# Designed miniproteins, single chains, continued (3), part 56

Each design is a single chain, and the fold is of that chain. pLDDT is the mean over its residues in the fold that is shown.

## One batch from the design tools (miniprotein)

Design m9932
Fold by ESMFold2-Fast:
Formats: sequence, C-alpha cells, structure tokens
Structure m9932 (fold): chain A 98 residues (1-98)
Amino acid sequence: SPREVPPETPLRARARKIAEILAEAEKEGLSREEVIERLMTEAGLSRETAELIWRAYQGDEEARRKVEDIVAKELKALDSLTEEEKEDLAAYEAEKAA
C-alpha cells in the first residue's frame, strides 16, 4: 500500500502560494501593485500584510521582522504543532524576551 503523506497545513499552503507569487514577480517583472493585488486575491492577505511581505522581499529588515511576528502569532493559534514548530516558536519567544 502506498504510504500516506501528512496533509499540508493552511499556514504552509499559504507560505507556498506567497513564494509562487514572489517567484513569478521576479520572473515576469511584475510591478509592486500587481504583486500586492495577487497576494491579497490569491493568498488571502490583507493589504497591510501584503505590503510588509513585498518590503521584506525587497530586503527591508524591519518588514521581515514584522512578517516573522505575524507567522509566530499564527503558529500560536494552531491547535496542533509539530515538535519542530514548537521549538521554533519557543526560540522566537526567547529572542523577544531577551
């Protein structure tokens, strides 16, 4: 019997869609507004979050930290985490507390 692969989490599925949009933006030379609209429409992000992801993609360290904060909050909202996700979240909380 074929081995069943674990289902993709909603957070992981959204991260994959964001990565696809950013890869297409690089390949096709999409404008900032086109990328933001696709992140909102296809990945289900708010405009504010889409703008933060665009800025992080352009190398904005402040925007990258804000995106990491959003991801950490979403991980905390999940009913089940893997041990690796729990360790990543604990490391993030320890860094914020330092």
Scores: mean pLDDT 69

Design m9933
Fold by ESMFold2-Fast:
Structure m9933 (fold): chain A 88 residues (1-88)
Amino acid sequence: TLAELRAKAEELLARAEADPSDYRALAEAHYLFGELAAQAGDAEAAIEHYRKAVEALRKALEAEGKLTEEILKELEEGLEARVARARA
């Protein structure tokens, strides 16, 4: 449900605010807020959250030593697809 999605997003954001190094929690929180904004018809809010989610995920992968050129390309292509979907 939308209420369950919002509760999960708020919990993940609170976790990221308590531990600023938890970039994965920050990424998931922004992704879920982006989905909520898209469902509400707020394309610009959705896009801003998707951008923040990708940046947080990039930082998480970099900190974990998992960031490669291939993964970076996948993240950028995924962001472009989500931006296009939010505006459709």
Scores: mean pLDDT 84

Design m9934
Fold by ESMFold2-Fast:
Structure m9934 (fold): chain A 98 residues (1-98)
Amino acid sequence: SILEAARERRRAALEEAAKGMEELFKELGVPGAGDSFRGAMDNAAAQPDFAEALKQVKWAGKQAIEAMESLSKEAGEKAKKLTEELIKRMEEARAAAE
């Protein structure tokens, strides 16, 4: 169904972002530093309210970007692009469910 497809797209976007962020932290030699972002993505996936889920994603993304920038400017730019793509995919999944 359209609703099932929208839920799956949102879950897939959150999982891909969590994996991407974990890979970035691993490349910087701090593999455990992605755990907070992973937890936030899992919480957002469980949220029934799209607006609340998006708010949590934006907050977690900001924290991850700041953490990455403290380690490497290049890593910060990659984290920012990853976060922007996730937000875009979540908005597209919502629009497709209308």
Scores: mean pLDDT 82

Design m9935
Fold by ESMFold2-Fast:
Structure m9935 (fold): chain A 70 residues (1-70)
Amino acid sequence: MLEELEARLRSPDPAERKEAARELVRLAQENPELIPEAAKILEDAALRETDPEVRAFLVEAGRELRRLGE
């Protein structure tokens, strides 16, 4: 599951990358044990993201998961 979402975060379509990030957040919210891995995937994706809107979304999603995991 995580591997499929991580692959979708590398899609050439910015809308697909944003949707993959939403799905990853949902998966981590339903499975809190996945929060550290999911947050790192989002953080790593944000560092490589060239679309400013998608990058902002990835940064915020990662921060929210880190807060939830505390």
Scores: mean pLDDT 84

Design m9936
Fold by ESMFold2-Fast:
Structure m9936 (fold): chain A 94 residues (1-94)
Amino acid sequence: MSQLNEIIENLKKAKTKEEMYQEIEKFVDELGLSEEVRKHLFEALDHAINGDVDGTKRHGVKAVTLAQKEGYPDEKIELLQQVISILVQKAVKL
C-alpha cells in the first residue's frame, strides 16, 4: 500500500520517458495486473508521451474496463484510474 502511493507520487513527478516507464512497470508488478491490462496501460503511456490525449484516454478506459471484467477489487480499480488521470494530465502538458 505505501509502495503504491510512492509509485503514484513518483509518476506525477516523472519528466522523462524512462522515469515514466519505470514507475508504470513497478505499478503493474505491485498491483498484480494481468498481461492484458498491462498491455493497455503501456499503450496509454505511449500515447501520453506523444501528447495524444485521446489515445491516452481510449487505452486507459480499455485498461480499466478489462480490470473490472477480470474482477479486480474497487481499491485496485481506483488506483488504476488515478494512474490513467496522471497520464492524461502529462499528455495535455506536452
Scores: mean pLDDT 85

Design m9937
Fold by ESMFold2-Fast:
Structure m9937 (fold): chain A 86 residues (1-86)
Amino acid sequence: MKEEALEALEEAKEKVKKSDAPEAVRQGVLFQLELAIEHLKEGDYNKALASVKTALDILKNSEKPDKEAIEALERARELIEALIKS
């Protein structure tokens, strides 16, 4: 459900905030996650998914990719993809 995807995005934000990623990387990812949350609340699941994928790309291409933050983002991505399929 949409509420589960919102909870997953909020959990991903907390994982990113606690990660050892550089501040610029964390800020970029958090900005994309805020966009994903806004789009998800508006029912624009495709834009929410695009923002999550951008956040994942930023994290995966960082100097030290944080696995827990990536796993939290992957979970949010899967939940949003399930909403699109519904």
Scores: mean pLDDT 84

Design m9938
Fold by ESMFold2-Fast:
Structure m9938 (fold): chain A 85 residues (1-85)
Amino acid sequence: MVLTREQMLAGLDQALAIIDQAIKEAKSLNDTESAKKLEELKKEVEEIRAKFEAGQLTPEQVLEELGKIDKELIEIGKKMQEKKE
């Protein structure tokens, strides 16, 4: 239990860090669409993290959501790279 919980929280923290960096990049590229999507994704990750810490989500639910977040981050990142100056 403790090990799985720690890994889930670490994964969510990594997702938040990546999203924050991506938001800064999107804004610097004047990609307002990607910035908005990333800000929404950040809110979802923060809510998932808080609920997991409170014991309201199962590890399986967190892993499923984290996987979806990672996929969206990769897709947004690729789209942003194509729009670079």
Scores: mean pLDDT 78

Design m9939
Fold by ESMFold2-Fast:
Structure m9939 (fold): chain A 67 residues (1-67)
Amino acid sequence: SDGEALGAILREALAEVKREVAARKAAGITPSGNEVVELLREIVERLIAERKASPEVAELLRSAVDA
């Protein structure tokens, strides 16, 4: 379902952002909020393509990140 696809992509994207932010902090770099949002946008676009999300799910994800 679109709800299951949306939830799966959001959980995976947040997990990847958390791992990347932790890695940067371990290297002595504290990313800004804007940098974290850009990272989330990049990961979401990749997951939309990899999971072949429907156009409806893709638009909802893009709108959520741009808010």
Scores: mean pLDDT 84

Design m9940
Fold by ESMFold2-Fast:
Structure m9940 (fold): chain A 95 residues (1-95)
Amino acid sequence: GAQKMIDLLKEKGITEEEIKELQEYIAKLQEAEDAGDEEKAKEYLTNVLKLMIKIAYRLGTPVEVLRKEIEELERELGDKELVEALRETLEELEK
């Protein structure tokens, strides 16, 4: 699961600090889900996805590939506010 993905990301140059931040947001997301706090769960999910976009961009993933991934998330999740926050994050990285 998650550990294999983390190991693959380390090979591509993800930092220990980025891994720690991802783990902290994932833990908070799990806590919010366990508590039934849908608003907090959405907030932490948004932060995980934003961080993943920032990491992928830093590691050289083309912007067009990241835009397609965000469009797929919109189709799967149907959460326009979440998707717009991800698009804004990508636009800020391009500036």
Scores: mean pLDDT 78

Design m9941
Fold by ESMFold2-Fast:
Structure m9941 (fold): chain A 88 residues (1-88)
Amino acid sequence: SMAEARAFVEEVRRRVEEIRRLREVDPEEALRRMKELLEEVARTLEERAKRRLEEEEDPETRKEMLEKIEKLMPEILEEAKKALEEEL
């Protein structure tokens, strides 16, 4: 659902903020956690997208879902990369 997608984006943003705070104490651990988060986010979004697209029988709805996923995924990954670059 769109609500689930938004909640996921908000959760990722909170985790990025936690990693930023961790960097003040342990920058090496913060970097490791950021890489893990990026990999986890990418994998989760790809798996979720595949499952929903496979289950959708209406081609128009499927197209709308794909477009939303394609828009959200780059935004999440770009935000995470930008946070990492700004803190390095």
Scores: mean pLDDT 73

Design m9942
Fold by ESMFold2-Fast:
Structure m9942 (fold): chain A 90 residues (1-90)
Amino acid sequence: SLAEKRGELSQRLLEAYKKGVVTPEQAATLILLMLLSNLETVQRLLDKLEADPSAGQAELDALREDILRNAEPAVKAMFRRILEGLKKIG
């Protein structure tokens, strides 16, 4: 189910963040993509981070820049709130 897939990807993301594989900004980007139901992209990025951390990090940074440049104001506000939340618990 979509809920099971979301749970799986959330756990993988949390593990990558706890291990320092992704920065707070990169983790916030993955969480935003999950909230937007872009689960296939989240899975692909997590798989890339596992296989080639540097390439995965670079793609996350490029995606974050694209989202923050081109997204609706509400989506940009959502990103800021996610990042603030991560910094409070990290």
Scores: mean pLDDT 86

Design m9943
Fold by ESMFold2-Fast:
Structure m9943 (fold): chain A 83 residues (1-83)
Amino acid sequence: LKTEIANLTTALRLLKVGYEEEARFGLITPEQAAEAIKYLDEAIKLLDKTDEEMKNISPEQAEKLFKETKKKVDELVDKANAL
């Protein structure tokens, strides 16, 4: 789970760079990039919070928490991609 959270966080950070570069080259508006990045920042914050909470709970509880967090992260990524 920790490795999966780290990999997801890295992927989201790369997506942020992608949106910043698209705006820099005029492929999307700066406003579209800023809104997409806002959703990705919320997703990263959720993953960071989940990683911290997982330190203090059982492996079974950690699996359940990660599944719930991943669903919320996926919803935020979908919102970013819909812009």
Scores: mean pLDDT 83

Design m9944
Fold by ESMFold2-Fast:
Structure m9944 (fold): chain A 87 residues (1-87)
Amino acid sequence: MIGYVINLKKYKPLKEDVTVEEWLDHLEKQGAILYKAEVTEEEMKALAEKLNAPYFVFREDDPASKLDEFIEKNKDKKYIIIGVEKR
């Protein structure tokens, strides 16, 4: 899967009618993505522990509203970690 570290101080919300993949591309263009790499779930867990950040795994075609809900629940955090799996 592709792992992302997102800086919650740098993001701007996108409309709910896009996919997780499309919204992450937009966040990368905004400079909100600090790290993007191919990772395992174990590597994401280790990174989450190191950064004291929450993590969640989405599918690339999930609606962006799922990602928005995760961000809203964790907006008090400095970073979040997101994994994206292809079909």
Scores: mean pLDDT 76

Design m9945
Fold by ESMFold2-Fast:
Structure m9945 (fold): chain A 81 residues (1-81)
Amino acid sequence: VLAEASAALRALQDRLPPKLVVITTVEERYERALEQAKQVEATYGIDVEVLKAETKEEAYEKAREYLAQGAAVLVFLDEPL
């Protein structure tokens, strides 16, 4: 009984790829995303990870890695003039 419940939960988790990763090179966007991530996690029950990248190349590399893992990825690139 307990073993079947554990197997069912694992199978459900394997079918749920709803990890949202937000990657940004902009500090202001990073801080806002961190605050909003907590509310989204509480409201929708999804895992939200917010990452700060130093360069556009690093941001794209991280985005590709997380996409390959089945996560949904949002990238915000903006360079202040």
Scores: mean pLDDT 68

Design m9946
Fold by ESMFold2-Fast:
Structure m9946 (fold): chain A 86 residues (1-86)
Amino acid sequence: SHMTVLRVAEHELAEAREEVLANQDDVEKAKAILDHLVARAREHAARGDRALVELHVRTLEEIRRESKNPEIRAHAEEAIAELRAL
């Protein structure tokens, strides 16, 4: 069901957020995770799953807000802008 898909996505996004925030010194790994989230959100947008796109944007906003690394914050900001343009 769509509700099951949302719950799975929430869990995966929470894990991605924790991974980025725990490893802020590994900027390349953090950028790869953010790029993966953008790619997944774009796939959901292509299928008309706006709720899943918004969930990804919310997770990126949390990463941007909580990250102390300026390169990770900048990359998250770009990711948010890209998804909001969909």
Scores: mean pLDDT 88

Design m9947
Fold by ESMFold2-Fast:
Structure m9947 (fold): chain A 87 residues (1-87)
Amino acid sequence: MSPEEEIERKIEEIERKIEELREAAKQITDPVVKQKVLKGIETIEELVREARRLLEEGRIDEAMEKVDLAMSLADMLKKEVEEYKKS
């Protein structure tokens, strides 16, 4: 797999996780928790936008770093949402 293909695959995975998090956020009744989740999603989306821009510029290593950070944040946010659901 090329680095470019790996970045694209990871972005697709992150975008799927963002959609899952947005659906979860619709079910959150606590306004503080909901706002935290939405802010987290916004941060992940910013990292994905930066990664796509870097990829278009041919800055592959930097794009990979942004994508890896976005993936880590998405996984962390998903765990926080699951903890909230368990009370």
Scores: mean pLDDT 84

Design m9948
Fold by ESMFold2-Fast:
Structure m9948 (fold): chain A 89 residues (1-89)
Amino acid sequence: MEKEKLLEEAKKLYDEAVSLYREAVAQGFPDEVIEKLRELVFEIGGLYAEILNAVKRGEPLDKIRELYEKAKQVYEEAKSLFDEAKARL
């Protein structure tokens, strides 16, 4: 149950990061910001895939938590970048 909850939360972080990227494109953010957000979306997507595989392989909860914390940090970077760029519009 705890591993499945972390997987669900990681999916939400990925979906929210994709939403930030799409909003930045729709609002005409600077190309540099859009490119960086795209890279962060790909990174969090990769971490979500790693969490999914770790759950399927029965990896230890601590390993799954470590991957989730990395995904959370990448999301926080994407959110911070989005908020700073939006404030400059």
Scores: mean pLDDT 87

Design m9949
Fold by ESMFold2-Fast:
Structure m9949 (fold): chain A 69 residues (1-69)
Amino acid sequence: ALAAQLVALINSIKAQVNAVAAAGLDALIASLSLLPLSTVAEGVLLIAEQHALPASTIAQLQALLAQIN
């Protein structure tokens, strides 16, 4: 459930960022089979912060991370 929520949120974020950041997000989705869910979610949060995404999106990522831990 949490992994599916993270993938849905990543796909939403991809629509709001440039092609380079979108490619990085695709790589993070692919890494879900190799890395802990918290590590992938932290990578997504970093991209969201670097691209100044809305505070609501940042809050959703932080809330998801809190549920993982």
Scores: mean pLDDT 79

Design m9950
Fold by ESMFold2-Fast:
Structure m9950 (fold): chain A 90 residues (1-90)
Amino acid sequence: TPEEARRMVLEVARRRGLSPELVEIMRSFLIDVSQLDEEQVRALERLSPEELVELTADVVGIMAEGLEQKLPDEELVQRVRELVEEFLRR
């Protein structure tokens, strides 16, 4: 479920700790899945590791929901992009 997918991300971050490698994997994932522009990438780089984990968990949750609902890829990308843009405006 979306809630289980979100929880899995939080649990992995908690158990492994936020290594530089895990932080880079999360950033690369968010950039790719959200199709971020250069300014949005700079905003993403300003997030704390804790905020990065929260955003990644939220994105994974929305992706899991969209896949369960069999949403078209373009609609899924749009929902993820909107979530990331809203988060980066905090």
Scores: mean pLDDT 79

Design m9951
Fold by ESMFold2-Fast:
Structure m9951 (fold): chain A 88 residues (1-88)
Amino acid sequence: SPEEKLKELLKKLKELLKELEEAIRKGDVERAMEILDEAGEIYREAEKLLKENDVSEELKKEFEELKKRFTELAREVTRLATARAVAE
């Protein structure tokens, strides 16, 4: 079902965002960029399922929370990468 697929994607996204937070904390720019790219792919797939299917309000809310977290972490990766580049 679309809800079951979305639930699995949101679970994967949540796990990737935790790994991303750890990579950012450690200052591992290369690892953070790899995880961000992978998380972006899962995010896009989840967004597509939400747009193409009617899903529960609970799943919509969970997606919006993960979207906010993904956006904040993506900004942190950009700051980290920029800081590294200007230090060169």
Scores: mean pLDDT 84

Design m9952
Fold by ESMFold2-Fast:
Structure m9952 (fold): chain A 80 residues (1-80)
Amino acid sequence: SKEELLKQFEEFAKKAIEKLKELAKKRPDMKAGLDATIAEINALVDYFKKLSEDELKKLAPLAIQRMEELVKFFEEEVKK
């Protein structure tokens, strides 16, 4: 269902946001960029709530992959 797809997507977004918040605590110098990324993820969640089930089936996997890539990018940057 659309509700189930949205719930799954929102859970992935929540986990990504929580990870980015933890990274901001470790690197205050990166906080502005991380906060901007969190705002973009929240905007994406709001956008996805407006989509049809078929659009969600097509776009949600790509958005999840992109969120995972962004989290990975910031995890690697924190190590520097």
Scores: mean pLDDT 84

Design m9953
Fold by ESMFold2-Fast:
Structure m9953 (fold): chain A 80 residues (1-80)
Amino acid sequence: SELEKLKEEAVRHARAAVEALAAGDLAAAREHDAKALEAGKKLMELAKKQGKEDEALEYWGEVVEAARRLAAELGVVPQE
């Protein structure tokens, strides 16, 4: 679905932002974070038009979880 494609785009950029942050590239991290948020914004807007806000919230949860798991693996954020 289009919602799933937007979720996959957001996941790609969210993970790329975490990788850039781990590498110390703050500019690249901010750029990818902005792109992930823009994809999430498109996801929510499309979901509202289709009455699928709950599905979009679940997808955004997957985006956050994917970024969090990678951040944990790379030691970017506290594990506690």
Scores: mean pLDDT 83

Design m9954
Fold by ESMFold2-Fast:
Structure m9954 (fold): chain A 69 residues (1-69)
Amino acid sequence: SPAEAEALKKEFEKAKTVEEILELVKKHLPEYYDDIKETAELLSQFLTEDQVIEALKHLIKQIIDRLLA
């Protein structure tokens, strides 16, 4: 549902830490939890925390749009 996709994307947008993002992934997109966690760990070697957060939010929005919209 497009409405469900928008609501879920807004929930992720409010997350302020990588840990908050991972908890939301675990709750709403559990099949992707391990992949997102590994991506966060990899990106943290090269990027600032804020950049990792933005990259993860972008990736998760793409996943949500593919599954629900």
Scores: mean pLDDT 86

Design m9955
Fold by ESMFold2-Fast:
Structure m9955 (fold): chain A 64 residues (1-64)
Amino acid sequence: MIRKKTVFDELKELVEKGASDEEIKEFVQKHFPEQTLTDEQINVLKEILKSQIEAEKKVAERKK
């Protein structure tokens, strides 16, 4: 791919794979060390990403 995956795309893949809150928190800390996320913020982020993944799967199901 000419365009490399963004950190956000990698985070989304982790959530899709069923990564734990700890794994997601470590990933965010590794790529955004200036950002300190609480467990509650990690849970909100997971729910947002899960909703986006589900929406994309629905679009893919329509074959467009």
Scores: mean pLDDT 71

Design m9956
Fold by ESMFold2-Fast:
Structure m9956 (fold): chain A 77 residues (1-77)
Amino acid sequence: MRAEFERLLAELEELIKELRAHRTDKERVLALVREMETLLRRMGELVRQSRDPELAQRLRELVARARAVIEEALAAL
């Protein structure tokens, strides 16, 4: 569970970097946003299965940060 969460977290961080690097490419931004939403859903499922309050708190912080990044990217389109 934790190892899988850390792997998905690393994937999410890479998507955030790509999103910021390609902020002017509308089609790329929309595709990256969809991938980020898919990863967040997978992380949510892992947190539910783990019942780990530390992972749940980390996920809440990640969701808030990811939403802010997505909103910024979409507003720039």
Scores: mean pLDDT 80

Design m9957
Fold by ESMFold2-Fast:
Structure m9957 (fold): chain A 79 residues (1-79)
Amino acid sequence: MSPREQVRELIAEVKAILEEILANPNATEEEKEGAREALAQLDETEAQLDTFSDETIEGLKKQLEGLKAFLEAKLAELK
């Protein structure tokens, strides 16, 4: 897979985790608000992916991998 394709997959995975946080009854309103903001930001990023340089895409991949790990840990804490 190209790095750009990997970033598209990571965005989809992160969005899925954010949607699980939004659906979780144990999530606070502040956490749900943060999840909605993150989803909106990811939609903007996805729309702009084809305009980004390969260097920017590599940076986004690393950021999204870190964000995914953080959100998975947070979702696990919420149960």
Scores: mean pLDDT 84

Design m9958
Fold by ESMFold2-Fast:
Structure m9958 (fold): chain A 79 residues (1-79)
Amino acid sequence: SRVTEAVMQAILDVLREKGASPESLRLAQQAVDAARQGDLDTAAQHLRRGIQLAMDRGELSDDDVDEISAAGERAYAEA
């Protein structure tokens, strides 16, 4: 749905702002692309992998994860 694509895009934008690795950003981009195609299960899986990879690499703090969650919630509310 357009709402899910907007949520995935907002999360991708925060990951870029926080300096996530190219690998994490690629997974988040794949989530946006899957959401655009209506494959919501694939979108959620790619997003989860991208965020987990960034967390495992120490690229995201707990505050950054909260900001990502808030950005997704704002995008959902604006849709």
Scores: mean pLDDT 81

Design m9959
Fold by ESMFold2-Fast:
Structure m9959 (fold): chain A 82 residues (1-82)
Amino acid sequence: PSIQDQVQRLVDQAQQYLDQGEQYFRQGNYQQSIRYATQARRYAQQAVDLMKKNKIINSLYLQALRVAYRASRLVREAQQQL
């Protein structure tokens, strides 16, 4: 697969995990919210790192940074509810 395809897959996975983490948070399942948000942060960071190595700075890079930020915030918020 191309670097672009690898980055797209990582961002898509990060977004899916973030969406699930947010859903668990709304359900009051904070343990699962932390688990999914942590995974979202990991995939988003991998995408950011891969794009930096290949000097790719586009909308996908900004999306990956946003997902990483939102995931980190969700982890903190869910931990505060425990």
Scores: mean pLDDT 89

Design m9960
Fold by ESMFold2-Fast:
Structure m9960 (fold): chain A 89 residues (1-89)
Amino acid sequence: PPLPVKGIKDASLEEFLKALKEQADEMLKYIRETKDPELAERAIRFLDAQIDYLRRLAEKASPEVRELLQNAIDYLEKKKEEIRKILEE
């Protein structure tokens, strides 16, 4: 069952965004080391799904939460672009 309360939801969001950024960093590192195109394609699909989710959250978010979500979206899009560039080398 879901937990109620706004403060817990905001704290959970910040930790979730931090975890997403760390996961994106680890994916990029692993792709740089392996240069596996299939792994890169899977990572890009994962990041696309997360970006879409964050965009939907941002549409209904408060201005402060929207800024946090947009910063996370920008970070993930940058990591996705870095993954694409590895495949072009």
Scores: mean pLDDT 78

Design m9961
Fold by ESMFold2-Fast:
Structure m9961 (fold): chain A 114 residues (1-114)
Amino acid sequence: MTPADALRALLEERFEEARALAEQAVASPDPAERSSGLFVLAMLGDEEAREELLRILESSLSLGEPDPSSEMYQLFKEAMEYLRAGEREKAREALEEALEEMLRKMREKLEAAR
């Protein structure tokens, strides 16, 4: 699976290979593969991938609620509350904060899984 291969390359600090595999995942017609590729690119510090991932998250939260028992819900709860209140700018800032925290946790988890 291309996204798993990209994560493996990232763990081994093969940043060029991880980027190439993540770019392939982003070109996929499968939304899940595209999102996974965007996560890897954002973890590599790609600002454009980070912005695109934020747009996808904002759109997804506008269409429906994630499972309230999920860790994703807890990370994005504040952003969802601001979106419901119509405070778009605060929602954007909360999404950026939640995404950065998620990327940080993913990096730490991947390093621990060696």
Scores: mean pLDDT 69

Design m9962
Fold by ESMFold2-Fast:
Structure m9962 (fold): chain A 78 residues (1-78)
Amino acid sequence: KENLDLAIQYARLAAVIARRQGNTKAADSAEKAVKALEEGNIEEAIKYFEQAVSDARAAGNTLAANAFEKAIEYAKKA
């Protein structure tokens, strides 16, 4: 459960960073990923996190993208 908690923490951090940069699309994808993790759907969560990484990188928000990638790493270990 520690890996799941870390995935959620990184996702929430990344969503806050993305939102502050006006990247609501990446933040929305991250929130969908967190919901999927809470429902036990790890594969769906990873898909949404990958979308969030893509949207963050397209906007040049490297810090948010890196945090979303950490969320993916921990989600895969959960």
Scores: mean pLDDT 83

Design m9963
Fold by ESMFold2-Fast:
Structure m9963 (fold): chain A 86 residues (1-86)
Amino acid sequence: SIVERLFEAIKKKDIDAAYEELEKLLELENPGLEIYEYLKSVDQEELRKEIEEALEYLKKLPESEKVEKLRIFLDSLLELIDELES
């Protein structure tokens, strides 16, 4: 999964690789479907913690377009997880 590779890149603190995976995701015909299928395939409680850790890491980095877009994407994923738990 593109989303899985994006998270692996963030865990490795490779922002350039994470952004490349985000660009690939957004170029898909239906990015929302890819995201939804990933969310259904993983432990959502564990994923929430990983997203929160990633956001804390990104907040410590110098501001850049890549960091901003990754933060927006991760914030959107947290909102989707909240909707699925409701």
Scores: mean pLDDT 81

Design m9964
Fold by ESMFold2-Fast:
Structure m9964 (fold): chain A 64 residues (1-64)
Amino acid sequence: DKLIEWVKKYAEELGVTISDEAAELLVEEIGDNLEELKEAVEKLAEIRKEITKEDVEKYLEEQK
């Protein structure tokens, strides 16, 4: 999935890593809105150097 690859590359550009499960969950919940995906990765990168699925789940819960 090209969006999952994009999320992973963007996280690397910010100096952090993201798991496959975390990137997949972001794409599943946010969809193909690149601005929202970018904002989510940026916010997660501020709090974690290694972003996990649990970090993404917490982030998404806070956005409800």
Scores: mean pLDDT 80

Design m9965
Fold by ESMFold2-Fast:
Structure m9965 (fold): chain A 87 residues (1-87)
Amino acid sequence: SAEQRRLLEELEARLEELRARGASDEELAAEAAARLLEHAGAPQEAIEAARAGDLRATLELLLALRAERQPPTAEELAAARAKIAEL
């Protein structure tokens, strides 16, 4: 979509600014992740963790948010029950 193209153009411009200022590849990846999360409406704590390069904390926060906003589907519950039955 035009909006997705706009987001990519703005992200590319920001990454070029950071490269010009001497940012590392890890810092560029962290900024890209943080900006995408910000655009997706992620909580501030997840955006800050991503910008700091803390991938584990970012994923844990996003998984917790998903669990609260998107309860498991019937298929996911059935799969979980089958896995528990194997234990």
Scores: mean pLDDT 73

